# Designs tried in a protein design run: designed miniproteins, single chains, continued (3). Part 68

Each design is a single chain, and the fold is of that chain. pLDDT is the mean over its residues in the fold that is shown.

## One batch from the design tools (miniprotein)

Design m10355
Fold by ESMFold2-Fast:
Structure m10355 (fold): chain A 89 residues (1-89)
Amino acid sequence: SRREEELEEARRLLKERGIEATDEIIEVSVEMREMADKEQQVFDLMKDYIDGKITEKQFIDKLKKLGLSDKQIKIVKKTIERIKKRREE
């Protein structure tokens, strides 16, 4: 199926970057690719939220206006949590 091909391609690309390709990381990678047409806008909003320029409520509302699903919003939130943890080294 297309989904199986997308998961296998994501696994291959993650391995090429030297990242251990767990099933969860592969699924996150595929979901982020499905947002590729909105990727720049999503990253700009993530940056504004991390920098404290917008509130969490404003951030979630703007993501919904971009047409992101609740599932995609959860993935974006997990990504932000990882970025914040790296900054708190």
Scores: mean pLDDT 69

Design m10356
Fold by ESMFold2-Fast:
Structure m10356 (fold): chain A 64 residues (1-64)
Amino acid sequence: GKGEELAERAVEAAKAGDVEAAAKALEEGGLPGESSGKGLKELIEAGHEEFAREVALGRARGGA
């Protein structure tokens, strides 16, 4: 769905080091962009890509 599409965009942007693009994708999904964009990059760099995807979907943070 749209949420999964936005989460994929956020994760791919974070993998590329583009925190601003990751933040914008998260904001389009109704999540806070600024802190979450940086968090996604940190999780991916730590090898927690699957968990980063759950955060981008709002599941790990309780977002709908």
Scores: mean pLDDT 71

Design m10357
Fold by ESMFold2-Fast:
Structure m10357 (fold): chain A 79 residues (1-79)
Amino acid sequence: SLDQQGYDYIRLAIDSLRRKDYSSAARYASLARMLFQQSNSPGLPTALRLLSHALDQLGDHDRSQILQQQADQLTLLGS
């Protein structure tokens, strides 16, 4: 399923972050984001937070902040 593929990419993004491979982490988190948006998955905030962290480490602080705010908003609406 799209949801399962999204969680597989989350695992790859987390592994990449642990290895400090921020470019791969951003790529995998972005793919997870796309799949979770398409499937309306509760995994979407996690994908946004991982993408935010990877982009921050790559120096894209503005995009990182926007994605973090997006994840926080989704978490608040889900409460």
Scores: mean pLDDT 88

Design m10358
Fold by ESMFold2-Fast:
Structure m10358 (fold): chain A 107 residues (1-107)
Amino acid sequence: SLVSQLTATITSASLQPEDFVPLLSIIGVPTSTARSIASQGLSVAASTFVSTAHSYLSSTSTPEVANTVLSQVAELLSSGQPLEAFLYLRDFLIDDGVESIKKAVFA
């Protein structure tokens, strides 16, 4: 599945589990819970983030938008850019509208 492929890509990157705390928090996971997830290691942090984010974005937008946004977030994470991944996701969530959705799908 896409979720499994993105999780594998992210967990192969040189990331810290703590890099996922802001990412989990912005999609509605309480910060204390996000820290608890991160404390279980990179694999748990990454897989929990990808699954939760896909569910969240699919429910608030569409599965196609969720796939596009998460693929870009995974690309930024896999290239060692967790801050840029966070900012991309944050900006998408703040600017989420018909135009932003169209740009995300066709960019």
Scores: mean pLDDT 79

Design m10359
Fold by ESMFold2-Fast:
Structure m10359 (fold): chain A 55 residues (1-55)
Amino acid sequence: SLVEQARAKVEELTELSLKYVKEYDTATDEQKNQLISQINALNEEYKALLAELRA
């Protein structure tokens, strides 16, 4: 269901955000940029799912 897909995106977003914070001091700039790009892409997918749920 769309609700289950949205929940999975929130869980992935939480895990990536925690990884970003945890590894911040040891991560390279390239690794930080890749994680931020993944977080941004996941946020856009989540927003699209929320729009579908409202339709």
Scores: mean pLDDT 83

Design m10360
Fold by ESMFold2-Fast:
Structure m10360 (fold): chain A 70 residues (1-70)
Amino acid sequence: FDQLKAEAAAALPTLTNPVSRAVAEAVANAASLEEAIRNVAAILRDALIAAGADPAEVEEKMAKTVAEEL
């Protein structure tokens, strides 16, 4: 996980997409893998809702995915 944090921090100045930057920043600043997963899920949820996805469907899918992987 520490290697992923270092890679995310190194990638930050090269990223121009705001969602990609937010994901990399969330990973670089996370204290644990679980925190990184939660923060990334929140960023992706917000991006999908902004794109027109149903908030309830996005939340259900994200909760199921996190529960099955963790």
Scores: mean pLDDT 68

Design m10361
Fold by ESMFold2-Fast:
Structure m10361 (fold): chain A 80 residues (1-80)
Amino acid sequence: LSAVSQEYFAFKRTLSPREQGVLDAVMDIVFQGLAEGLSRAETLARIRALLDEQGLSPAARAKLLSLADRVLDRLLAAQA
């Protein structure tokens, strides 16, 4: 059982239901970017655009962006 899954679910428990929906959309962008062969920078740019459109608090935006950055970094490292 992966520590990554436990960290992800622990993080998800700190989010409101609306923020959990935004997290799901962020993860869709991460996996779509990997499937399309996009760079880390291109995938993160799409995620930032989504988060900016959602009107989240600065703290919530920062938390979601930080998690997406860490997940994307781990997934890209696993592909190398």
Scores: mean pLDDT 75

Design m10362
Fold by ESMFold2-Fast:
Structure m10362 (fold): chain A 71 residues (1-71)
Amino acid sequence: SLTQKERAVRITKTGGIPATIAYEAEKKGVHPLYLLANPELLSAEAKHYLRTGSLDGLPDEIKEIAKEAGE
């Protein structure tokens, strides 16, 4: 079976979902589109990334997902 990281990479590549959203959705056990519809559930760092494109303050796991997905 795929790891949470591997599933997040796949969601980012195939669905056009940002790596931060894909990662947090896998961690919370919800659909990525649910997090996009309910942004209050996102971490402060994920909200910052969505506004600025900055990976600063994000876990290395999210940076690796973004890199593997071609972000």
Scores: mean pLDDT 74

Design m10363
Fold by ESMFold2-Fast:
Structure m10363 (fold): chain A 89 residues (1-89)
Amino acid sequence: DIAVAVQATRTIMKNYMTQVAGFPMAVMDGMSFDQIVIMKYINDTYPGKVTNAQMVAVARKMAPVSSTMTPSQFDQQVDTIIKDIQAQS
């Protein structure tokens, strides 16, 4: 069912983020499914552009509002935040 698929995907993504992006599992265990999906999107789309702490902060900010946005609005908002972070160094 959908709930089992979501939990299985969350586990796979947590393992991916610990192995590929170097996140501690304790950090990933504290993240929701939506937050982990956003973190993976940032890591894949903006490789090396933000720190792990900045990635967590963006995911925490975007997850509560992601369901109220179109995919285009979400992509634009994330792009704006990441570019702002980069400009501030």
Scores: mean pLDDT 80

Design m10364
Fold by ESMFold2-Fast:
Structure m10364 (fold): chain A 61 residues (1-61)
Amino acid sequence: SKELYDYLRGPDRGYVYGDPNIIVRDFQLANGLPVYGTGRLPSTQIIVDAGFTVEDLEKFV
């Protein structure tokens, strides 16, 4: 949770207030996870696939 927050708000992650799709995409790329074809998958699925929950993201968005 704190690690996710610190990661998303890091200078190299381009945290943009109110755009979780960009945040999740950058998270996928940085952690060697596949970027799914459209790059616009539901944030819930991407976060769960990365081992985090929607609640983990919502606490810091």
Scores: mean pLDDT 49

Design m10365
Fold by ESMFold2-Fast:
Structure m10365 (fold): chain A 74 residues (1-74)
Amino acid sequence: SDKSDNVSLAIDHIDLAERHLRDGDRDTAIRHGEIALEHAKKGDSHTLQHLAHAIIHEALGDDDSAERHRRLAE
């Protein structure tokens, strides 16, 4: 389904964003995080939206915002 396809794409791009963030490639992590966020919205997944926001904020150096979003993803 369209919703399920978007959820799967959001998960894939979150995984890619986390890998690039771990490797110090913040710009690529932000791009994958933004793609994940759009797919998470289309998939109507609040958990994945918060995870995507957390990665974007962490990559931007906004650790406080990243922590808040990771907590909201629980």
Scores: mean pLDDT 90

Design m10366
Fold by ESMFold2-Fast:
Structure m10366 (fold): chain A 73 residues (1-73)
Amino acid sequence: SEMDETIDLFRALADESEMYLALKAYQKNPENPVIKQQIQQALSRAPEAIALFDKLGRSESRQRVQELAAQMQ
């Protein structure tokens, strides 16, 4: 349903946002052990975000998440 699609979209966007913020923090202070832990946790969100964007037919958003994940490794 449209409501279920909206929930899936917001979940995928929340996962992507967590990844993006963690990457930006890591780029500013890569030696901080707390930030290293946070980027690993955020990276664990990538499979869910990719699956949800695929389900929603949002190929550009899926590619963006894949590129974020690559930068976080």
Scores: mean pLDDT 87

Design m10367
Fold by ESMFold2-Fast:
Structure m10367 (fold): chain A 87 residues (1-87)
Amino acid sequence: MEEELKERIKELTGRMIELAKEIYEKLPEVSEEVQKKVLELLEEANEHAEKGGEALREGRLEEALKHTEEALKKLEEAKKLIEEEFE
């Protein structure tokens, strides 16, 4: 269970890095209105990522997973806003 939680957190963290890169690369090409909304979501994602990292370092794996999932969800919302702008 604990090792499975660590592997899941690592997997989701990798997905977060990939999504963040894609978001930052496309961010200058979207409208200022969408940029503002995306930056707000990125800030929320960063807050969850920081809390997740702290929980992981302290061995609070379930909390770390929950925060990592929330951070990923915020990044997915940001990517969707960017994709909708180009469609």
Scores: mean pLDDT 83

Design m10368
Fold by ESMFold2-Fast:
Structure m10368 (fold): chain A 116 residues (1-116)
Amino acid sequence: MLTDEEIDAIVEAVKRVSKTPEFKEALKKIKLSNETLYFKALLVAHSKEPGGEEVKRVIERAKEAGLNDIEITLAVGVAMAKLFGLSPEEVAATFGIPVELVKLVLDEYEKLLAER
């Protein structure tokens, strides 16, 4: 289960990563539309699996923080990695996003949790 602190850290990690040159370069590799990526995130949120409610909270928090469809999808992907122990490669394959984006957000998330 994800705590509110972990969800806030995921959303903040996506916000920080979205401002980097590495994020902008990786975005060029995305072949799916923003609507298609967001729809995949919504399907996870409405699943009957235990992680659906945590994913709904991540989507709500990300929307409140002003994240766009790609950024919301990244937040959901990182949340699923933490909930289910998925590798960055498995998350990237599931959502059709570059593995580099998943790794960037996970690295920033770990840094945020390590901050005093």
Scores: mean pLDDT 76

Design m10369
Fold by ESMFold2-Fast:
Structure m10369 (fold): chain A 93 residues (1-93)
Amino acid sequence: SKMDQLMQQLDSILAQVKELVAQAKASTDVSKVKQLLDQIQDLVVEATKLYKEAVQLFPNDRKLHSQMAFKLAEMSVYLMNVYVHLQALEKEE
């Protein structure tokens, strides 16, 4: 179904975010962490577009909206963790 496709796309983006976050946290190279942070931000923008599409196509499906919103919130926490890591690295320079 279209609903399953949107959820699969969102789950794929979340998996990519998790991989990039792991790479960023493992790196002490400020330039590399900044590049990874930009990639994570782009993926969060893509995930937000999928959420908006889901709300537009399935306006009464509160369960779908909640599930997608929770995954977006998880991505926001990961993004914040990378930002905190970057701030710590910049203080050492």
Scores: mean pLDDT 89

Design m10370
Fold by ESMFold2-Fast:
Structure m10370 (fold): chain A 92 residues (1-92)
Amino acid sequence: LRERAEELGRLAEETGDERLARAAYLLYLAASIVPALEAGADPEVLAEVVRRALLELGVPEERAEEVAELVRTDPEAASRRLVELAEEFLRE
C-alpha cells in the first residue's frame, strides 16, 4: 500500500494529474489507519479525520460515513474500502 501510494504520488507531481493525486492520498490513508490505531490514536478522532478527507475528495456523504464507521469497528475493512475507492478514481 505505502509503496503504491508513493509511486502514484510521484506520478501525480510529474504529470499534474489530479486523479493520481487523489488515488495516492486514499492509499496513504489506507496504509495509515491500522498503524495509527496501534500507536494509540483515538479511533473516534481518526474516523472523523477520514470522513472529512473523503468528503473533500468528493466521496458521497453516505459512503464517507460508512468508511468512517469501519475505522472504529473494523479498521482492516476500512483500509480495504479506501483501496477500492483509489482504484475507482484511477478508472475515472
Scores: mean pLDDT 80

Design m10371
Fold by ESMFold2-Fast:
Structure m10371 (fold): chain A 65 residues (1-65)
Amino acid sequence: SEAEKILKEVLVEKLGWSEEEADEFIKMMQSDDPEKREKAKKFLMEKFKLSKEEAEEIIKKIQES
């Protein structure tokens, strides 16, 4: 989807992630497994210093896309 492309570009170009890291992260956010979504949330909070609220909003937006 377009939102996935935009997120991947931000992760790779602005934040210096590899394409593989970005793709795996997006897959975790899209997962129906609550444990995978929790891992993605913790990763957002740890790597990008995001709040719990900010991380949850990003996951919600990706799930809706």
Scores: mean pLDDT 76

Design m10372
Fold by ESMFold2-Fast:
Order: C-alpha cells, then sequence, then structure tokens
Structure m10372 (fold): chain A 103 residues (1-103)
C-alpha cells in the first residue's frame, strides 16, 4: 500500500541519517553496515513496488542501485558510498511521489 511505501521510505531515510552520524563520529564500520542495510531494503522496495512505478523511474532506480552495489563491492570510500546511497534515496522519493499520484 501507499502507507507501507511511505513508511519504508522513512525507514530508508533514517538509515542514511544514522550512517552520516556514524561517519561524522569516525565509526566507518557502523556507517558501512548501515549503508549495506540501506541497499538491501532499497532493493526490497523496488521488488515490491516495481509495478506501481513508470518504466523510466524503474530504470533510474535500477541504475542508482547498481552504482551503489558496485561501490560497495569495490570497497569505495564510505563518503562515496553514502553519496551514492543519497542518489538512491532521491530516486526512491520520486517513486513514492509517483505511487501517491496513482493511488
Amino acid sequence: SLAEAEEQYLRLARLLVEAEAALAAGDEERARALIEEFLRLAEEFLAKYRSQLSPELVAAFEAALEELRRALEEGAPVEEQLALAHRVLEVLARGVAEFRARA
């Protein structure tokens, strides 16, 4: 439902706030763990709500997720991983807005 999609968006946004706080405190391991959980939940969001989104938005979401996944696999700096996670969150915000418009 739209309410569940909005709740999942807020959960994802909160994970990035916590990851930023961890990084600012010098806890890179916690920041990485939070970004990894963010990726997992963002992939679950796309799988669940794919049919509610335009093909263009699905493509943008898949591209952003792939960039983040690659950065994690290649061991990119945590700051780069966090920046890519924010790009995923921006696309996801557009997805929730699109789902809201169709609901």
Scores: mean pLDDT 87

Design m10373
Fold by ESMFold2-Fast:
Structure m10373 (fold): chain A 106 residues (1-106)
Amino acid sequence: AEEVVEELDKALEELERGKAAAAAGDYQEAGRHAVEFGREAAEALEAAKKLPPEVAEQVESLVNQALLHAQKGLDAAVAGDSASAVAHLEQAREYVEQAKRVAEEA
């Protein structure tokens, strides 16, 4: 549980930095943070394999939803749609926060 929460906290930090960059129109910086978010999310998913199977499945589902929204956010940012980019990155953050709560309750 602690390992998953630690990696998800790192993912949240990268996501917040990416969201701030996207809001400012700095799409190169937003892309850099999106890549780092994906790396931290992958490490969280590996750590989640050590959780009870039902909890691991819930964390995996939520993190995969966060990854999907982070990708949509980056695509919107590249298209110059800062409003959609921020909205998708906020949704990704909500999924990561839900995954953290599930992992903490395990």
Scores: mean pLDDT 85

Design m10374
Fold by ESMFold2-Fast:
Structure m10374 (fold): chain A 61 residues (1-61)
Amino acid sequence: TIEELEAENSAESAFKLGEIYETLGKDDDAIKAYETAIKLEDTASQNYILAHMRIITLKKK
C-alpha cells in the first residue's frame, strides 16, 4: 500500500501517505508528505486546506 502510494506521485497519493505516516506515529514523515501534497494540489482544493491544518497540528507536538 505505501509502496503503491509512493509510486503514484500525485497530490492525492501524497495526502494519503501523510495520513498513513500520521497513524504510524511518524510525525516528521507525515509533515513531509503533507507538504508535498500542498505543492502538487490546487490552492482552492479541500485537500490543500486539510493538509495545511494537519501540518499545523503535528508541528504543535
Scores: mean pLDDT 73

Design m10375
Fold by ESMFold2-Fast:
Parts: sequence; structure tokens; C-alpha cells
Structure m10375 (fold): chain A 60 residues (1-60)
Amino acid sequence: MRNTLLGQANARVIAGDYDGARALLLSLGYPQDEADKWVATLKTQVALGRQASAEVRAKR
């Protein structure tokens, strides 16, 4: 159950819908600080993935 909702929150962060991701986490009973930290962590992971891809083209 939680895994499916966390998957939806992850998809929203990838799409740039950070407010929607936070709302899903809050509805699951996460405190705002934890929801913000989770979203920030995923945002960083997405940025790192894009950075690694750009490195192949010598783009930083």
C-alpha cells in the first residue's frame, strides 16, 4: 500500500510537481519536515542522473 503511494510521489517529483508529492506524503501521516526532506532527496537524485547523462556530452 505505502509502496504504491510513494511511487506516485516519486513520479510527481520527477515531473516537477513538488507540491503534489508533499501533499501525498502528508496524507500518509509524514510530518512536513520529513516530506520536504524526502522530496529534496529525490530532486537531488534526479539532478544527479541528468548530470551523469550530460557528462557523456562534456556538458556541466
Scores: mean pLDDT 71

Design m10376
Fold by ESMFold2-Fast:
Structure m10376 (fold): chain A 89 residues (1-89)
Amino acid sequence: SLEVRAAQILLDLVKGKITPEEAIERLIELLRESGEDTELNRKNIRNTVELVVKILDGKMEVTEEMTEEELKEKFEEEVKKLEELVKKA
């Protein structure tokens, strides 16, 4: 499924198997294949990959609504969800 393919790309990024630029390109290709290639979706992909890179580098943008620790915990929860999706494929 599209969701499983997207999860695999994000896991490869998190594990350092691909570059952020490669992750963006592969996710945009996935959008094209699904017919969801819009400027908004491309922007969301770029923002998501940039956020993932910042978390991995420890250079997270701190918001008043979330602490750095809470953001890392949420990120790790999402990574585990991606791993479960890929395992079921």
Scores: mean pLDDT 69

Design m10377
Fold by ESMFold2-Fast:
Structure m10377 (fold): chain A 73 residues (1-73)
Amino acid sequence: MKEEIEEMIEEMKKKAEEKGLYEELEEFLKEVERLLEQGLGELLALQYRAAKAGTASEELIRRARELEERIRR
């Protein structure tokens, strides 16, 4: 569960370092950590899985994708 989110973060971190977007990724990581501390990690993991399936729960995943897109460019 948290592992799926962690894998996504690790991939984004690698690309962010290559693109020089480390600070923006750092802000996103702080938000994710805040949600996990509040016990919302399970909900965030479900949203991640739903986005991979292309079904629902787009808000948090959309933010992650926007950051990943900026890093990828």
Scores: mean pLDDT 58

Design m10378
Fold by ESMFold2-Fast:
Structure m10378 (fold): chain A 65 residues (1-65)
Amino acid sequence: SHMEEQIKAAFEAAIKAVQEAFPELSLDEAERFALAGVMKALREGSVTPEAAAKHALEVAKRYLK
């Protein structure tokens, strides 16, 4: 479905953004932050690659300090 395609694209963009900003993180760790970003984008009613990546980076920055 179109929604599933949007969620997949958002998740992939969020993983990439976290990996680029924090190259020391494992893929598993990057995926956890990416999932948090996608969930926040869904809660706010707009799941885009840009929104998910922004939220994922915000969560990662706050956690890793």
Scores: mean pLDDT 85

Design m10379
Fold by ESMFold2-Fast:
Structure m10379 (fold): chain A 69 residues (1-69)
Amino acid sequence: GPAELEAELRRLLLAHGASEAEAERVIRLAKQGNVDEAEAWAAHLLLSAGASAAEAERVGRLLQELYRA
C-alpha cells in the first residue's frame, strides 16, 4: 500500500545521502500530484550521491506508483 511505498522510497533516498527533509519533500510532491517534479528532484539527489541510473529509474517508478495509489 502507500505506506510501504513511502517507507521504501525513504529508505532508498536516505541510503544515497538524502536528508529526511529532502526525502519527505520528494514524497509529498508525488502525493500532491507533482510527480514529474518529485522524479526530477529524486534523480538529482540520487545521481549527485553516486547512485546508478538504474537506481534513479527504480525510485522514479516507485514515485509513479505512489502517485497512482
Scores: mean pLDDT 82

Design m10380
Fold by ESMFold2-Fast:
Parts: C-alpha cells; structure tokens; sequence
Structure m10380 (fold): chain A 80 residues (1-80)
C-alpha cells in the first residue's frame, strides 16, 4: 500500500530529525497521512500506529522518536 509506505517514510524521517521544528512538522505530516488512510478505510488506527512505531524504531533522534511514539498512541484509537 502506497500510503503505508509513505507513512513509514515520514515517521522514520521524523524519528531521525534533530531539529525540533522539522521533527514536529514531519510528525504532523505522518499523523495527517495516518488519519487520511484511516478515514478512507485503507488502514485501521492500530495499523497506522504500528507503522509509525516501526518508523520510530529506525530513528536515532531521541526527541523525534518520542514525538512519533506519542503520535502513534493517538492513532491507535482512530476509526476510518
């Protein structure tokens, strides 16, 4: 799924971003894609959350990783 791949890439980019403002921007873009995918019934909130958590695992920025993980918690309860 194209949206799942884009969501993973954005989450990974956010989790590797050392600049606070850029990390926030990338995380918001990932959240936007996740909510769009759940709204369209392409992903469940749980699936979007799991993809974002996978992106966070591939990160090296502690701030970015934590931000993505917190966003993923919000996605877990989202309905499409």
Amino acid sequence: SELAEELLELAKEAANEEDIIKAIGLTLRAMGLGYEATRKGILTGKQASEIMKEGAKQGTSEFGKELVLKAAEGMEKAEG
Scores: mean pLDDT 83

Design m10381
Fold by ESMFold2-Fast:
Structure m10381 (fold): chain A 79 residues (1-79)
Amino acid sequence: MAPPVPADAITPEGREALQKALVEAARDVLNGADPEEVYARFEEKIRELVEKGLIDPAAYDTLVAVGREAIEAAQALAE
């Protein structure tokens, strides 16, 4: 695996985990899960990845916002 670079806000391992979390969140809202609960779980996952050093803390707010937008888009498709 390629090592993380200083300009990369997300490591390859962090990107894989983040993508998996986003897919699971989108699937949950498409299946009728409460979006607020899905947001909370997604935010917890990002926080865990930051704590493990897989995501740059400076990217946290941006990734949470982008994730919420993706989840809202998935919910709109379910309606």
Scores: mean pLDDT 74

Design m10382
Fold by ESMFold2-Fast:
Structure m10382 (fold): chain A 58 residues (1-58)
Amino acid sequence: NAGAYAAGYAGGYEGGLAGSGMLALQGHVDGSRKYGGAVEDGVRGGADGAREGIAQGG
């Protein structure tokens, strides 16, 4: 689900900049599971976003 991926990416990116991308993503993924079952897309987006955020923050 593109929406879940985009939301995960945004959360991961912001968390990555703060040095905690994976923790921010985990909360978002848990919420996404209840609303659309798009956990895999959210996880993938968050991982990609966290990597970019960490790279930009470091």
Scores: mean pLDDT 62

Design m10383
Fold by ESMFold2-Fast:
Parts: sequence; C-alpha cells; structure tokens
Structure m10383 (fold): chain A 100 residues (1-100)
Amino acid sequence: MAELVRHETLKISDNLTVHIAVLRLPDGSYLVLVEISTTTEEDYEKALALVEEIKARYPQTRSLESEFDGVHLLTLLLEAPSEEEAERFVREILERLKKL
C-alpha cells in the first residue's frame, strides 16, 4: 500500500510556488514528487537551471515540463531507496530554490 509521508506547498516568492509529495511504496522505497510552478519567464529560466543542476547530481531524476495559461510547471520525480535519501533530495531542492 502506498502511503503519503510528506505533503507540502511552499510559496517561495509571488511568482514561484513548490509542491512536494513523498510517498512510501509497498516495496519499502520512496517516491519523491517536486512540482515547481512559475508565472514569469525569468523565474522559469532560473528554475530550469536549478532542475539541470539537480539532474546532474541525481542522474536517476526524471523531469517533465509543461505550460498552461502562462504558468510554467517543472515536475521532478525521484525513486529513493530510503527515507533519508528522499529527505536529502527534498532538502537540497528547497535550499537551492530559497537562494533564487
């Protein structure tokens, strides 16, 4: 049974919001979903650069880009073998986003 371990919405700025979900999977692994929502091209370019830095450090990270009515959405997906690795991934993303 998949279990929701963490679910947060953080407003980093007026134009940048982050949604975080961490799920414990039946096999004991963790699925980390981070969704970065931006409303300006400048914030989108900064978020995209951050995503590329995260993917370089965590090469198993999958990403999806989408746009709807001028809102740019960057989704990061990581399957982590432990809760500690899932929390480190989330913490690193949040630390980088807060420096934007």
Scores: mean pLDDT 82

Design m10384
Fold by ESMFold2-Fast:
Structure m10384 (fold): chain A 81 residues (1-81)
Amino acid sequence: MLKLKVIDKTDPNNITEKEIEVSEDVTGEELLKEVAKAFNIEDPSKYDLYFEYEGKERLLPPDTPLKDYLKDGDELILRKR
């Protein structure tokens, strides 16, 4: 299980944050669906998740297990496409 901090930056005037616990074996697409449930988002396909790697925001790959990219306690940024 990974505990991830998700920061919703879709509205620059209302930045919100939630902790989400998820299996490290799920894909980025599956994580986005769980994030959408937590933030009450009806259509997750309009959003992307980003993670920080070497000081830069990178798109979280949709089809790869989270354990290949993320560690427990990592931060993710939710953005609208």
Scores: mean pLDDT 82

Design m10385
Fold by ESMFold2-Fast:
Structure m10385 (fold): chain A 101 residues (1-101)
Amino acid sequence: MVKVEMSAGQTIPVGGTAVVEAVATNSSPGKTLLVASSIPVSGEAGPAGLSVSGAIANEGEKGVARVGVHGTSPGVYRVIANAKNLETGEEASAESEVTVV
């Protein structure tokens, strides 16, 4: 089984930075690839603060990816994590939000 968990939603001021952590747990055979990315959802989030991070979890391991969101303008950033086991094809996803005020 592949499982993905993410840190709780965060609120930061303009000029602040949030780090969102995604953890993939791989209890299936083979390697699980984790990719986490930030996408603006609303407001004036813009391209600043967009980032992508990845990790690999072997069987019985955890992979950790961290996505930085830098609040250059007010708005909401969605951080989405997707995990896929490369041997079994199992997939899992999770999401969290960073609100810039």
Scores: mean pLDDT 78

Design m10386
Fold by ESMFold2-Fast:
Structure m10386 (fold): chain A 68 residues (1-68)
Amino acid sequence: ELTPKEIFELNKKGIDPYSKKPLENPVKLAGTDEVFSKDSLLKLNEDLPEALREKIKNSKDTEIVVPR
């Protein structure tokens, strides 16, 4: 499990903290400094309702709000 500090270190290197691969379509989580690839963000939030995941997928914003 990654801490926010570990996520930040990976993001500085241009790496997605979930997949450990280069960031693709980088998106910042609102309320944090954490950046994920859009596909990885969708996988991390697979428990969200499908309609909400579809909104995240189709968003052109660089910052996405994910309800918990």
Scores: mean pLDDT 70

Design m10387
Fold by ESMFold2-Fast:
Structure m10387 (fold): chain A 74 residues (1-74)
Amino acid sequence: MDLVGALEEAVRALEEAKTKEEAIEKLRELQDRYRSNGGAYAALGMAVKDLEEGVSVEEALRALRRGVEKARQE
C-alpha cells in the first residue's frame, strides 16, 4: 500500500466524519492498517495529533488534500 492511497482514504474518512471524534477514530484505524508504510503511518499520526490539538476537521482535510497532491508528484 502506498502513501497516496493512505492519504486519499484519510480524505474520504474526514469528508464522511460527522464529528471530530469520529474523524480521529477513522484516522487511527487507517494508521493501524498502513503501519507497514512508515510515511503513511507518520502522516496519519500527524493528522490525528493535529485534530487532538484543536485543528478543525475542515483544516485537517485541506492539509490532507495538499498532502495527496504532493505525494502524487513522487
Scores: mean pLDDT 80

Design m10388
Fold by ESMFold2-Fast:
Structure m10388 (fold): chain A 55 residues (1-55)
Amino acid sequence: SEDREDVRDAIIALYAKEGRVDLAALARESGVPLSTVSRVARELYAEGVLDKVVY
C-alpha cells in the first residue's frame, strides 16, 4: 500500500542519517500504526537493506 512505501522510505532515510530508527516516534509523527512500521522494518532487515533490526 501507499503507506507502506512511505514508511519504508522514511526508515531507510532515518537509518542512513542517524544509524538508528525510533519506530515508535516514527509511528506517532506519521500517524501510521506502530504494528505497520515494525512490520516494514522487519521486512527491510529480512531483505538485507538494514544490517540489523531497528527498535
Scores: mean pLDDT 75

Design m10389
Fold by ESMFold2-Fast:
Structure m10389 (fold): chain A 60 residues (1-60)
Amino acid sequence: ASKEEAEGAYNAAKQGAIDGIEGGGSAETVLKEGIKGAKETLSGKALEAAIKGIEEGVKE
């Protein structure tokens, strides 16, 4: 994936994690389910960016 695709995956995954926490999910559950979903739909740099986005989202 291009840098732009990786940045998009990061931003979308981070926002999804924030939304999951705000929707009543625990950080542990949002992190676990988010990473699982990312691994099933993404690969390479996009997957790495999405995982980083999820990790940063659960911190906020």
Scores: mean pLDDT 78

Design m10390
Fold by ESMFold2-Fast:
Structure m10390 (fold): chain A 73 residues (1-73)
Amino acid sequence: DQQTAQGVVDGVIRNLQDLADRGELTEEIVESIVKTGERTLRERGVSDETIQEAVEKIRKYGKELLEKQKKKE
């Protein structure tokens, strides 16, 4: 359900933020995290619609963090 998806998204966002703050975030890491999150939600029986929303949120946030990291040199 959306509550289960939100828990996964919140945990992933925290991890992405920590990696970006360390200058360690890459496009490959974002993709890996997205794939892991999608698989976890599927294994928990979350609907495809809710999974798609969660994945899009993770990708969008990861992209924003990557852009901010690149601007820091």
Scores: mean pLDDT 78

